# Designs tried in a protein design run: designed miniproteins, single chains, continued (3). Part 40

Each design is a single chain, and the fold is of that chain. pLDDT is the mean over its residues in the fold that is shown.

## One batch from the design tools (miniprotein)

Design m9373
Fold by ESMFold2-Fast:
Structure m9373 (fold): chain A 103 residues (1-103)
Amino acid sequence: MVQPAALALEVRRLLLERGYPEEVALELALALHELILDRSRTGEEALAELAERFKEHGLTAEEVAELVSEAAAALPRDPAEREALAREFLREKEEYERKLAEE
């Protein structure tokens, strides 16, 4: 199983490289992380839900699936590097949630 937080950070990086706004890239990565951790859903259901939430930004279920596959393939082979990416994503998630709570 890929590290969910590291995968989410890599998906955000790829979205930024493709020209998506930083806010959209972060929100999609956060949604992906939450859906991967939701054991009540299949991977297909999670990808379909993610595509539906972001369809106004031009993302299809096929594009989301390709993006996740590309991100997984781009993850470092070293477990320590994957853990570092996971920690970076979790720090950004906490900062985003803190800003939302302050509003």
Scores: mean pLDDT 77

Design m9374
Fold by ESMFold2-Fast:
Structure m9374 (fold): chain A 88 residues (1-88)
Amino acid sequence: SLREKMIEYLMTISGLSREEAEAHVEKLEKAESDPEMAKRFEEEKERWIEEARKAGDEELVEILEKSKSGLEILIAIAERALAYLAAQ
């Protein structure tokens, strides 16, 4: 699930305990459930896509266009960051 992936990434990247990571994800899920936050997300998403295109980051454009929530974007960015660190 997206929730479990985010918990694992918060533990791996930020060194949080499972309890701390779960508390952070619960806060994010509550924000995602807010209709005003969902509207702001859609407005900001279009802006982020344009900025990514200007930067020539085609992979980020694809991630942003395919993602249905802020949580999905955060997970995709975290996966990208972990892959980059693993390649170092």
Scores: mean pLDDT 76

Design m9375
Fold by ESMFold2-Fast:
Structure m9375 (fold): chain A 87 residues (1-87)
Amino acid sequence: SPEQERAERLIKEIDEFIEKLKADKQTLSPEYQKQIDNMIEELKKIKEDLKKALETGTPEQVRREIEYAESLLEFIKKKYDELIKKS
C-alpha cells in the first residue's frame, strides 16, 4: 500500500540518521554524547510507533502516524544541527 511504502521509506531514513548519530557521537564531549543518546532513543521510539501502526492501524491512523513521525524526525534533525553548531 502507499502508506506502507511511505512508512518503510521513513523507517529507512530514521535508521540512516541513527547510524550518522552513532558515528558522530564518538568525537564529542560526554555532555553532548548524552544528548545524542537521547535523540537516538527518541528516534527508536518513533520507529517502533510506526511499525505498530503498520501492524494494527487503519489507513487513516497509519497516515497520521507517518505525518507525526516525519514532524518529529525533522525536529530532532534541527536539534542535532543546533547541537553540532554549538560544539
Scores: mean pLDDT 84

Design m9376
Fold by ESMFold2-Fast:
Parts: structure tokens; C-alpha cells; sequence
Structure m9376 (fold): chain A 61 residues (1-61)
């Protein structure tokens, strides 16, 4: 799950296209990962906390 989330957040930071299938895989990984670990992975790749929070709100988490 960590590798999936790291790749997902890296693509978000770099404004790279995300396929629907990869997005669903990332959502599953988000549901299976503690929020504290999700925030740590986002920080490692340089995704701002405010951008992560907006994303989580948009997907209903």
C-alpha cells in the first residue's frame, strides 16, 4: 500500500494523468492505511497537507 500511495501522490504533485483503474487501486490503499502513515507518505513526496486534506474531503474520507 505504501508504494501505491507514494506513486499516486507523486503523480498528483507532478500533475500527471491518473487512470481510473489506478485511482481505484489508490482509494483501496487509502482505506487500508492509517491516516498518520498517509500524511507521512504525502510529506515525503512533497504533497502539501492542504492539498491532501482537500483531496480526502473530495472523495468523502
Amino acid sequence: NRAILREFFTRLVNNQPISASFFLEALRALEETPLEEVREIAREVGLPEEDLDRFLEAIGL
Scores: mean pLDDT 82

Design m9377
Fold by ESMFold2-Fast:
Structure m9377 (fold): chain A 90 residues (1-90)
Amino acid sequence: MLSDDEIQAAIDAVADAVMSTVRAQIRRTRPQLVPAMDLEDQGMQAYRQGDLQSAIKLYEQAKALAEKAGDTALASSLQKQLDRLKEKLA
């Protein structure tokens, strides 16, 4: 039987796997979004390294490119990530 922590970890792992599949499909079907997705990946790397300011800058650039490409779903996802990062920086 899974503990609450194990259940949450399993939910997060499934969400990450689903998002990875979705991102791969977007890269294939909407290549105009690839630059925005590459900046999002760079922002995630900066966040993992503890560089919140660089992460925020990269996510803002990724969001601007997603909006320019007309992807409101990706832009909304990037905005949520920006809001969380700005809360940590404040």
Scores: mean pLDDT 76

Design m9378
Fold by ESMFold2-Fast:
Formats: structure tokens, C-alpha cells, sequence
Structure m9378 (fold): chain A 83 residues (1-83)
């Protein structure tokens, strides 16, 4: 479960980096993905992965004023550190 959700987020970030997103689009898409993956982890009782995606949502919210590429890189780094 955990590895599958982390790989899914990683793949999405790598794809989004190619799309030249606005800051607002990057924040919206990443937040929606993290919330969705959090709910999946919660359904399966994976409290550690739920906590991780809560940290990702917090990271995005704290850094929403950064350029889209920098937000994507910060989230990507957090995923890589957890894998």
C-alpha cells in the first residue's frame, strides 16, 4: 500500500513538471492528490502513511507562495526521503 501511493505521487509530480503549471494549479493538483492518497491510506488503517500525507498537505500549504517548480521539487524530495 504505502509504496504504491508514494510511487503514484512521485509519478504524478514528474508528469506535472512537464506541464508548465501555474503556482495555483500546482498547489490545487498536489493538495487534491495528497488528500485522496490520505483517504486511501486511512481506509486501509495505514496510520503512518496517513500522517505522511498530512505532512505533505502542510508542506504545500506553508510553501504555496513559492513558484510551481519549487513546490513540486519540495514535495518530490519528501516522497524520496520516505521511500
Amino acid sequence: MKEGLLKALKKRIDYLKKENLSQEEAVSILTEAAKRYKEIAKKYGDEETVKFFEEIISLINENKDLPADEILDLVRKKVDEKM
Scores: mean pLDDT 83

Design m9379
Fold by ESMFold2-Fast:
Structure m9379 (fold): chain A 100 residues (1-100)
Amino acid sequence: SALDELLRAQLREFATRAAELMKTLSDAERAVLLAIMSEVQYEADLVRAGKMSVEEALERFRATTERLLAERAVSPEAAARIRAIVDELVARVREGVAAV
């Protein structure tokens, strides 16, 4: 479907941005980013299966990102950069869904 193609494309772009960010992170901060990446994949799979709306998934993804950042000590700089790529993904998915 057009939605499935959009989600796959945006997840690939997010993975690319995350890989670049990981080059600048500590091992502990990389573990947090990997956990966030696993969560976005899980929520995207629920959307593709028709078990969750896109907007519900985006809200849950934001909430999970903030929880993971709060539970694990990361530098303020790393947290801001992780939030930035999460916000970019959310914005791109919202814009893409509006265009499909």
Scores: mean pLDDT 85

Design m9380
Fold by ESMFold2-Fast:
Structure m9380 (fold): chain A 92 residues (1-92)
Amino acid sequence: SEMTLLEFRVTVVGGAVALVERMAERAKADPSTSREQLERILEEARAAIRDARRVLEELRKKKAPQKYIDRAEEAIRRGEEVAREIERLLAE
C-alpha cells in the first residue's frame, strides 16, 4: 500500500540518522578516534540528510499526513546537528 511505503521510507531515514548519532557519540567518547573516522561520520551524516530531504520533498508532493512530514523534518534537524558537531571537532 502507498501509506506502508511512505511510512517505511520515513522509518529508514530516521534509522540512518539515529545510527549516525550513535557513531558520533561513540567517536566523541573515544580519545583514540582518528580524524579519518570523524570525516567518515560527517560523510554518513551528509548522506543521511540528503536522503531525508528527498523523502520530505516526496511526502510534501503527495500531501502525506503531517506526522510523516514532521518525522522527516526531525530527521533532517537531528542529522544537521550531528554534522555541525563533527565539523566543529574537525576544525580543532
Scores: mean pLDDT 88

Design m9381
Fold by ESMFold2-Fast:
Structure m9381 (fold): chain A 80 residues (1-80)
Amino acid sequence: SAEEERVLALGKESARTTAETFKYLGHEDAAEQVLKLRDEAKSAEELRAGLRALAKTLDPTLKSIVLGTVEAIDWLLKEL
């Protein structure tokens, strides 16, 4: 639906901001992984699942930032 596509678009924008933050902090590899998940995701649920899986592999600080994006996607999906 148009609402589902909008949630995916907003989730991808949140992921882009997370990747920019990672690049600013010097974590280019983690940023690239976030951007790959953003580019490949076909749904908000797929993006959320990919970011949640990535978060398990990251240092505590980067994990917290990625989980913030996951929580934003969760909130947007609940408002559908």
Scores: mean pLDDT 87

Design m9382
Fold by ESMFold2-Fast:
Structure m9382 (fold): chain A 74 residues (1-74)
Amino acid sequence: SAEEFMEEALKRAEELKEKLLAGEVTLEQFQKEMSEISKEVEKKFGKDSPVTKEFEKRLKELLAEAERELSARE
């Protein structure tokens, strides 16, 4: 279902954030993989889909949080 796909994509994004904070991936790799997840959601549901818009909002918030936490550890 659409909801299951979005939840799986968000779970992948959260796992990627945890790997970034653990030093298992670089910030550049994190940003690239997050962009790829976003493209998969857009491809599945379309740019104007409420699902895609909600995912983009949550992804942007997660990116900002990850970058803030990474900066605090420098």
Scores: mean pLDDT 78

Design m9383
Fold by ESMFold2-Fast:
Structure m9383 (fold): chain A 120 residues (1-120)
Amino acid sequence: SAEEHLKQAKEALEKGDYITAIEHSLKAARIALEEGNYDLLAEAFDIIGKAFLTLSNKSKYPALEFLLAYTSHRIAKALRAGDKETLLSLDPKAKSVDELLKRYIEFLENVIKRLKKEQE
């Protein structure tokens, strides 16, 4: 379930395992988006934002992680507010909020795959 993945993400975040926290949050985000549960989706993006903000302090390229933290928190806030206009302003090429959110999740999954490869 999305809530079970969020629980695992929070536990990983507390242990300082930021990559694992983002991976579980992305799994929760995919399920929440498919179910139309924007509150759980917002919670997942808050965890992603917190993890990237902490990674930015230790990163070789802190600007990218900082931007991902900011964007993820901004999406979470807009989702909770039902602010579709703000969401669509983040990617003017997206035809819908759900398309934008799906594209952002896919982008973050690719970022995490690259970061894991650099750590191995």
Scores: mean pLDDT 85

Design m9384
Fold by ESMFold2-Fast:
Structure m9384 (fold): chain A 81 residues (1-81)
Amino acid sequence: SKEEIIEEIEGLLVRAINLAAEQGREDLKARLIELAEKFGEAYKNNDWETMLKTLEEIAELIAELDPELAKRLRELIEQLK
């Protein structure tokens, strides 16, 4: 279901934020937190267009930390379309 995909995305975002902290990438950590909050607001408002755009921005940042994690997020984004 879309709800299960959203839960997997939320878990992936937590992993990405922790990975940014672990790698000392405080700028990426702060940016990921801001975008995760924007994603959450868009989801609450049923703004799927803003939500998908925000997730694509998150995937670009995650690619700098872990290309495989970014690939998984992109697969989840495609499943939401």
Scores: mean pLDDT 89

Design m9385
Fold by ESMFold2-Fast:
Structure m9385 (fold): chain A 93 residues (1-93)
Amino acid sequence: DLEREESPEGRRLRELALLAIRAEAAGAAYAVLERANEAGHGVTAMAAASAVAAALSAGADEEAIRRIGAEARALLDAGASVEEVVARAVALE
């Protein structure tokens, strides 16, 4: 019974993901989040959501979102911070 603190950024990303889901732009966003959940890492899921939100704000398509998701996962596994992952997501667009 461990409670997780939701950051204000995490809450905004959840809202943005829900809007994307409702808009059917959600196929790629859902796939990235689902893969992060399958990896068993909640931190990875948050970083992936941040990367997707950044990519969407920059006008990225589904292919760009998939590339960003894969890069985000690799960077997190290598010990990168969420901030660095988001910065890389913007650069990949």
Scores: mean pLDDT 52

Design m9386
Fold by ESMFold2-Fast:
Structure m9386 (fold): chain A 91 residues (1-91)
Amino acid sequence: DPVKEARKLAAENKGLVIIDEENNEVKVETTPEEIKKAALERTILILKDIAKLGNYSQEGLDGAIAAAKEAYKKGETKVSELLEVGIRNMK
């Protein structure tokens, strides 16, 4: 099952499933470049969900997203690491 495999890879930070705004899962190919791009997009979606659930400020969410993007530009490719950086910058 490609969807279950992609979700397992996302949970292990070895690959990514992008969840679109309509909650549809889109499997990405497991090339390093595709994993990197998908990891950032997935991280941003999770940070938005965390901000909504935790009632964080818009400034805090913006800072979290900016921090995740900066880590990505510096070569970070794992969702867990990008999320940790983002969450630390969310107030």
Scores: mean pLDDT 69

Design m9387
Fold by ESMFold2-Fast:
Structure m9387 (fold): chain A 56 residues (1-56)
Amino acid sequence: SKVQQLRSELVKTQFVGIADLTDAYLNGASRAEIDQIRADMKKRVAALDRKIAAAE
């Protein structure tokens, strides 16, 4: 179903975001850079949550 596809995309987006944060920490990224990655993750997750709500 569309909902199952979107939920799978949400999970994948979460894992990508965690990988991005891990890479940033390992490469000594600044607090501002880390905050930007978190903000980008939140934005992508919110967009998918909205699509899931609309598909339910």
Scores: mean pLDDT 84

Design m9388
Fold by ESMFold2-Fast:
Structure m9388 (fold): chain A 68 residues (1-68)
Amino acid sequence: SMEDIIEKIRKSALEAIKIAVENKLSDANVQKLLEEFRKRLEELGIPKEKIDEVIKELQEEYKKAVAE
């Protein structure tokens, strides 16, 4: 289902963000990573509203990881 695809991508993206923060990637590089995830979701035909929500969640998780 679309929900299963979104969940799989979300989990992969969260793990990638965690690894990026642990390896002290710059904010610019993390933003580039998030843009690549957005493009992948667009290529899969996921609606813009769902893509925006996923990217927003990933941005908030990134901010939380950096603050810890």
Scores: mean pLDDT 82

Design m9389
Fold by ESMFold2-Fast:
Structure m9389 (fold): chain A 80 residues (1-80)
Amino acid sequence: MLEEKSAATLAENRALIAADPEAARAALAEARELLATEPLSPARREQLTLEVELAAALLAGDDARAEELARRLAERVAAA
């Protein structure tokens, strides 16, 4: 269900950032470089953009933004 998937995505990303914030920041930088330099399909680019924005929002402590982005990711997966 969308609510459960959204909550699971948030919990998973929060746990990853809490376990190793430095690795999370490095992964975010790498994902941003991938978005800028790699030829990605439109679907993969949209997904990676949402994942990058979600990680950035969580690192910034913007819970409202993170919840909205996690919901958009869950909706995208459900639509596929």
Scores: mean pLDDT 75

Design m9390
Fold by ESMFold2-Fast:
Structure m9390 (fold): chain A 90 residues (1-90)
Amino acid sequence: SEENLQLLRQTYSLILNEDWEGLEELIEKSPEPLAKALQTLAEQLVENREKLEEPEKDNLELRMILESVANSPSPEEQLALYKKLLAEQE
């Protein structure tokens, strides 16, 4: 959905800008269970932030993944798959 797409885009932007207050506010405004999924994804993205800033992987790839998740008929299921992929890279 568009709402989920905006939440994912904002989560990504807040992490890149290290805006932790904005990230907390965004998660608090998000519906459950999506709020918990976003919190877990945010924690994993923070751990992988250095890789996202590296020029070898365009931030466009992550954006495309987030857009795919948000526009999926089951964004919660897609978020779970994305979290699993991030965990495998740790």
Scores: mean pLDDT 60

Design m9391
Fold by ESMFold2-Fast:
Structure m9391 (fold): chain A 94 residues (1-94)
Amino acid sequence: MKDIDQLVDDLIRAIENEDWERARELLDQLTARIDELLSQVEVSEQERQEIARLISELRSAIENKADPLVIQGLVGQLGTQARWLYMRVEEAKK
């Protein structure tokens, strides 16, 4: 979870600084981490679609240089989903 928290924090800072190239790189890293978690746990198709929607919406918001507060809200939502997936993966190992 520390890696997810660090990626979320770094992404929020990049957005606050309007560093759109860095924000895109960090979103790609967070997306890769989420994909790793999704490969380790069974989730419903509906949950997978919601995560994909959040990632797509975030990517579009960053590309369109949307309001930083709106983008930060989406980052928070995706971060919550990533933390939930991490906890689910850890529970599956127990």
Scores: mean pLDDT 84

Design m9392
Fold by ESMFold2-Fast:
Structure m9392 (fold): chain A 92 residues (1-92)
Amino acid sequence: SMQQRIQQLQQQADQGNPTSQVMLGRIYMQQQDYQTSIYYFDRSISIDPDSPVTPYALDYRSQAYDRLGDYQQSQQYRQQSDRMRQQFDQRS
């Protein structure tokens, strides 16, 4: 169930797993809890900025800011996500 998945992801996120933090952020975004989703995306980015999930966290954070009506911040984060994806493509 979604409740069991959230509990498991919460445990992993509390241990500093950036993938679990992004997955939690996405779940809260689907529930339209954009402030909580941004919190988890920020955590993921700050804990491991070189993680393969960081470009996704930046992209989802941009989308959450769009939903809150902060279009300028959203556009800035979209550009940051695009640049990071290009860097990962060159390193992989």
Scores: mean pLDDT 82

Design m9393
Fold by ESMFold2-Fast:
Structure m9393 (fold): chain A 75 residues (1-75)
Amino acid sequence: MEAERHYELALEKAKAGDFGGAARHARDTAVALVASGEPERAIRRTTEALVAAGLDEESARALAERIVRRALERL
């Protein structure tokens, strides 16, 4: 629930041209999914949100993997 809300907010911020806000909500999506025990879904959702925020697919995936790894290390 929480993670999907952040994901939806990331997409809405990107649509509005607020790419900084979109990236912030993408990160919050990753943190929420990692906290719920879903790291594979965290990578997918974070990648999708970062692409919406203006990153290309390859860069978004690499950044999503780093964000998720950092979030896992903080658990």
Scores: mean pLDDT 81

Design m9394
Fold by ESMFold2-Fast:
Structure m9394 (fold): chain A 82 residues (1-82)
Amino acid sequence: PKVTLTITSDKSPEELEKLAQEIIDKLKALNLVKKASFTIDEEKRTVTIEFETVLSEEEAKRLAEEIVKELEEKGYTATAEI
């Protein structure tokens, strides 16, 4: 299924871009995604990551929840839609 992850932070657009790329690279290294992309809204300090997983819908929901939890523990505001 497709997952949309939205991350908002007071960090610079360059740091948000780096964060998005690190998340995508990690997911690709784990062979969990077929394709992934991101977009940055510099004015809103938001990055939106979209990826298509090879997982079941239930597994994709658990993955998304774990990513959101990890990001929130690091001080980001994050949400995910599946």
Scores: mean pLDDT 84

Design m9395
Fold by ESMFold2-Fast:
Structure m9395 (fold): chain A 92 residues (1-92)
Amino acid sequence: SARLQAIQQAIGYIEEFISMTDASKQDVIRTIRNAADYFRQAGDTDLSGQLLTWAMHMSYITDDDVFNTMKSMMQVDLTNILDTLRRRIAEA
């Protein structure tokens, strides 16, 4: 279904974000925004909104240590979300 395809694309961007070690701030924010757009296309407006909020917060951070701390916290949270999403796809 188109919804499942959109969720799979969103998962791909989340996996890309989780694997980022030395990416630029702009690339990190772009990757999260791309994931949010696909969750919106899938009808998951809550998760899309959460990701856009996180991207907005990250865009205001000018300190590299603060940015990397938020990035690490988001990578942990999104890893847990990924496990849930992969289970939902397998059950669909």
Scores: mean pLDDT 86

Design m9396
Fold by ESMFold2-Fast:
Structure m9396 (fold): chain A 89 residues (1-89)
Amino acid sequence: DELLRRFEALVEEIVRGLEREGREGLAKATRMLGEQMLEAMREAARRTPPGEVARAAQPLLDRAEEAIRAGDLQSAVVYLVEAARAVAE
């Protein structure tokens, strides 16, 4: 759905940003963690009403997007982890 696509897009944007900064190890770790989190979120979304998933994750995804725009890729990763936890737990 749209929320999961947004999450996936933000993971890819962070990974590309980290690769541009030469932080290849962190970029690889972020991609792997992002894939695991996305799978967990997809499973949770199948069992949870869409409105509840969006309510839990949207504010954190908004924070991640703002962090990316500010060049703070480390904070962006933290917000994505919190968004995935809010959806999966």
Scores: mean pLDDT 82

Design m9397
Fold by ESMFold2-Fast:
Structure m9397 (fold): chain A 108 residues (1-108)
Amino acid sequence: MEEEKKELIEELRRVAVELQDIAYDIDNGKISLEEARERLREVADRLQTILEKAKKLGFPDEVIKLLEEALETLQRAIDDPNASKEEIRRAVDRAVRLLTEAIELLEK
C-alpha cells in the first residue's frame, strides 16, 4: 500500500507537469487549439487509468472525487468544439489545482 501510494503520487505529479506544459504552450502560442485538445485527450486517458487503479486499491473517497472532478473538467474542455483558448486554459488550471489537492491529501 505505501509503495502503491508513492507510485500514485508520482503518476499524478507527472500528469500535473504535463498539464502545466500544455498551459505554457497555449499561453505562448506554441500549439494550436486542436493540438492542445489532442494532448489533453492523452492526459485524460492516462488520468482515467490512474483513477481506475486508485479505486481498485481503495484510496480515500476524497482523493477519488478530486481525480474524478479533474478528469471531468478535462473531458468537458476536450469535447467542446467551441471552447475558446481561455476556456481550455481555465480547465487545465482547474485540473492542476484538483490534482495538487489530491497529492497533498495522499502525502498526509
Scores: mean pLDDT 85

Design m9398
Fold by ESMFold2-Fast:
Structure m9398 (fold): chain A 101 residues (1-101)
Amino acid sequence: LLERARAAAQSLVGRTFTGADLEEIARRIAEAVARLAGPDARVAAVAVRPASADRAYIQVLLEGADGEAVLVTLEVRLEGNTATVTAAAAGELSPLTREAA
């Protein structure tokens, strides 16, 4: 899944997405990533992180059929109702959220 997610994310760099709001744009981006990552990939979560008035990070959590999880992060430039993917990265999600002693 990680290699397919990375390839999918990189193929979206330079592509433009349009939507009524940033949430809709984020969902469209997430759907595109999952579709390109393959039929066993599904979107488990989508988060939007505003960075500035004209930039945001879209984080897409993908899960494979075997429970493998990959976090895809895309940087987008915002222009009115459009967002252009300017950078993308993918990493295996192995969060061990625990309080340190």
Scores: mean pLDDT 74

Design m9399
Fold by ESMFold2-Fast:
Structure m9399 (fold): chain A 73 residues (1-73)
Amino acid sequence: KEEIENLIEGAKELLENKEEYTKKAKEEGIPEETIEFAIEVAEVIVKYAEEGKPEKAVEEAKKLLEKAIAEKA
């Protein structure tokens, strides 16, 4: 599925250029906590994608998002 492939490619791009994207995001006023969370999600996506499990990458990313929402309460 194109959406999953684009998500994985974007996650790899983010990790390869982590320092540059972090700097740009800070310049745009994105909170550091949000940037750190985005990097964590990207790391999980890339990990499972490299294991040949792109569907698992999406599933685990969703679990991280659900956990973040629950901890916000």
Scores: mean pLDDT 76

Design m9400
Fold by ESMFold2-Fast:
Structure m9400 (fold): chain A 91 residues (1-91)
Amino acid sequence: SMEEILKKKKEALERVLKKIKELAEKSGDENVIKFAEELERLVKLLLDPSASEEEIQEEGEKALELYEKIPEEVRKEIEKIIEEIGEELAK
C-alpha cells in the first residue's frame, strides 16, 4: 500500500540522517556538519507530500555541492550507510 511505502521511506531516510549526523559529530568537519544540516532539510521535503519537485531538486543540488567538499574517508562512510539502508529497503 502507499501508506506502507511511505512508512518504509520515512524510516529509511530517518536512519540515514541519524548515521550521517553521528559521522558529522565524530569528524568535527564543518563541511560534514553543513551536509548533515542540508540533508535534514532535504529529508523533510522528501517526507512532505506538498513539496514540489523543484524544491526537492534545489535542496538536493545544495546537498550534493556540500558532499563534494567533505573528506573522501567520510564520503566512503556515507556511501556505505546509503548502500546498507538501500539494500534493506529493496527487500
Scores: mean pLDDT 80

Design m9401
Fold by ESMFold2-Fast:
Structure m9401 (fold): chain A 57 residues (1-57)
Amino acid sequence: SEEEKARKEQIIKDLENFKKELSTKYDALSAKYGPQFRPKKEKLLKNIDKKIEEIKK
């Protein structure tokens, strides 16, 4: 249905915005405290990408 499509699109948009915010936050942490936040960032972003792909199905 159109309503289901619109809802999925909104959730995906919110998750994409969340990814951007987290990326910025972890880049700031890496700049201030060192590179230990890079693997944490990568893991978190991959988990969000997986969630987005699950919603698209």
Scores: mean pLDDT 86

Design m9402
Fold by ESMFold2-Fast:
Parts: sequence; structure tokens; C-alpha cells
Structure m9402 (fold): chain A 107 residues (1-107)
Amino acid sequence: SSVQEVKEKFDELVKRLDKLVVEALRTGDPAVIAEAARLADEILDLARPFLSESELQYAADVIDGVLATLADPSASPMEKTRALFLLVATLTEMQLKIDQALKEEEE
């Protein structure tokens, strides 16, 4: 199995998560938030071999915080915007770790 397959699946799941997070922001639908949480768990599991324990825990905490903020009807638009920027930064860092592993796997 190739790190390339993990990268392709990771990129697909992140794209799907982005769409669900945008929909959750628009609708506040608990079912959409629950599906986003499920995809986030798959993304974290997929990235697990490429991150340290502390990096993985940090990413999990950020994602949990973002989803909690989106689910909170008292959260301001600014708080939700800040949460989304932190999510994007965290997913980008995970993607860079997978990309680095792929580069190191080249024959």
C-alpha cells in the first residue's frame, strides 16, 4: 500500500468535511454536524500514522471545538469564523505531514 492512497482519501474526506461544515454553519442542523463529526474521526484515523500523539490530540481538540462552536446557538458569527480558520489551518498541517511522508516514500 502506498502513502499516495492515504493522501488521495484524506484530500477527498477533507473536501467533504468542508462542504458539511459550510452547511452546518448555514443550517445549524444537528444531523449535518453529526455527519461532520463522523468524517472528522475518519480524517483523524487516516492521519494517525503521520502525526505525533500530541499533534493528533491537538487536531482532535481543534475539530471538537469547531463542531461545538457550530452547534452552539449562542456563538457569535466572529467566533464561528475564527473556529473555521483554525479548522482550515489544522487540516492543512495534517495534509503537509502526509505530503512529507509521501515525499520520503519516493523510490
Scores: mean pLDDT 84

Design m9403
Fold by ESMFold2-Fast:
Structure m9403 (fold): chain A 82 residues (1-82)
Amino acid sequence: SKIEEEAIKILEELGIDVSKLTPKQRKYLITLVKAAKLYVNLSKEELKRLIDEIIERYQTKSDAEVEKFLLEKILELYKKSK
């Protein structure tokens, strides 16, 4: 989809090599970028910080913990849109 292609371009502009991500990691980061663009217009610096937090979590935590953290961040972005 166009939205997915846009999210991938943003990840690449932030210095993330999308080709080195697992399918699950790719889903996490694309979902975060889509939520950030949908709910708030974050600076590249703020978006990069959120992405780095997700990357740290999926390297060190269980899948369930990463999914919980991702949901919490998406909810925070949603609340900022109100």
Scores: mean pLDDT 79

Design m9404
Fold by ESMFold2-Fast:
Structure m9404 (fold): chain A 94 residues (1-94)
Amino acid sequence: MEVPERVLESTKNYLESNSVEELRERIEKGRETALSVLDEEGKKKVEELTEKMLEILDKWEKGEISTEEAARELEKLEREILAIYLASLDKQAA
């Protein structure tokens, strides 16, 4: 999914303004929330996506990827997680 430039710049600023520890804690809290509301398939997918987000943060912390690349990859993963949440909410509202 293509990330709009405005969203990318916002995410880059967000990454540079927060510690890696704070960013990891936010991802972990998101995973915990997902485990409370999603079905087993949704839980598995979100766990896999959050693990990828943590890997991106680890690579960024080590200087293996740029802030721009980290921002793009994290935005893609966050949008995939959002799609899973929206699909789950539609099922629960039925």
Scores: mean pLDDT 76

Design m9405
Fold by ESMFold2-Fast:
Structure m9405 (fold): chain A 78 residues (1-78)
Amino acid sequence: SLDDVERELLGIIFRTKAEGEAAGLSAEEIRRRAVEAVRAYLDEQLAKGLISEEQRRELLEKAEAAARTLADDVARRR
């Protein structure tokens, strides 16, 4: 369902942040990797017919905003 896709999308962002912080990556690198991982996941869901192209665009925009907020939090701690 769309709710399952949104939940997994947030999970990807949080996992990427945690792994990036553990690896000592910059806030900018964490943001870039999170967006890349979300894009790959959404492209897979679109290919499976689980979301529309419009939903993919909207979810990616939301994910980019969320990833930026989390990356800004990481940057502020350094």
Scores: mean pLDDT 82

Design m9406
Fold by ESMFold2-Fast:
Structure m9406 (fold): chain A 76 residues (1-76)
Amino acid sequence: SIDELIEQLNSKDPEVVEKAAIQLIELGRDKLKEHVEDLLKSQSTIGRAIANILRGEPAVIVGNKELLQAILALIK
C-alpha cells in the first residue's frame, strides 16, 4: 500500500528507502498528488522532498545518487 511505502521511507536501511521511493515514483505523479499531505507529514526528508516537488515548491534533497535520480525522473 502507499501508506506502507511512505512508512518505509523512514527506514534506517538505505536500500529499503531507495526501493520505497522508486515504488512510489512508479505510481506516477497523478497518484502521488493524492498523498501529498501524508508525504509532507512524514518524518522522511525524501518524502517531504517528493511532496514539495509535486507542489512546485523548493525542496532540500539529501540522499544518495539513486534517490536523487528517482526524484528527478518524477519531475519530468
Scores: mean pLDDT 73

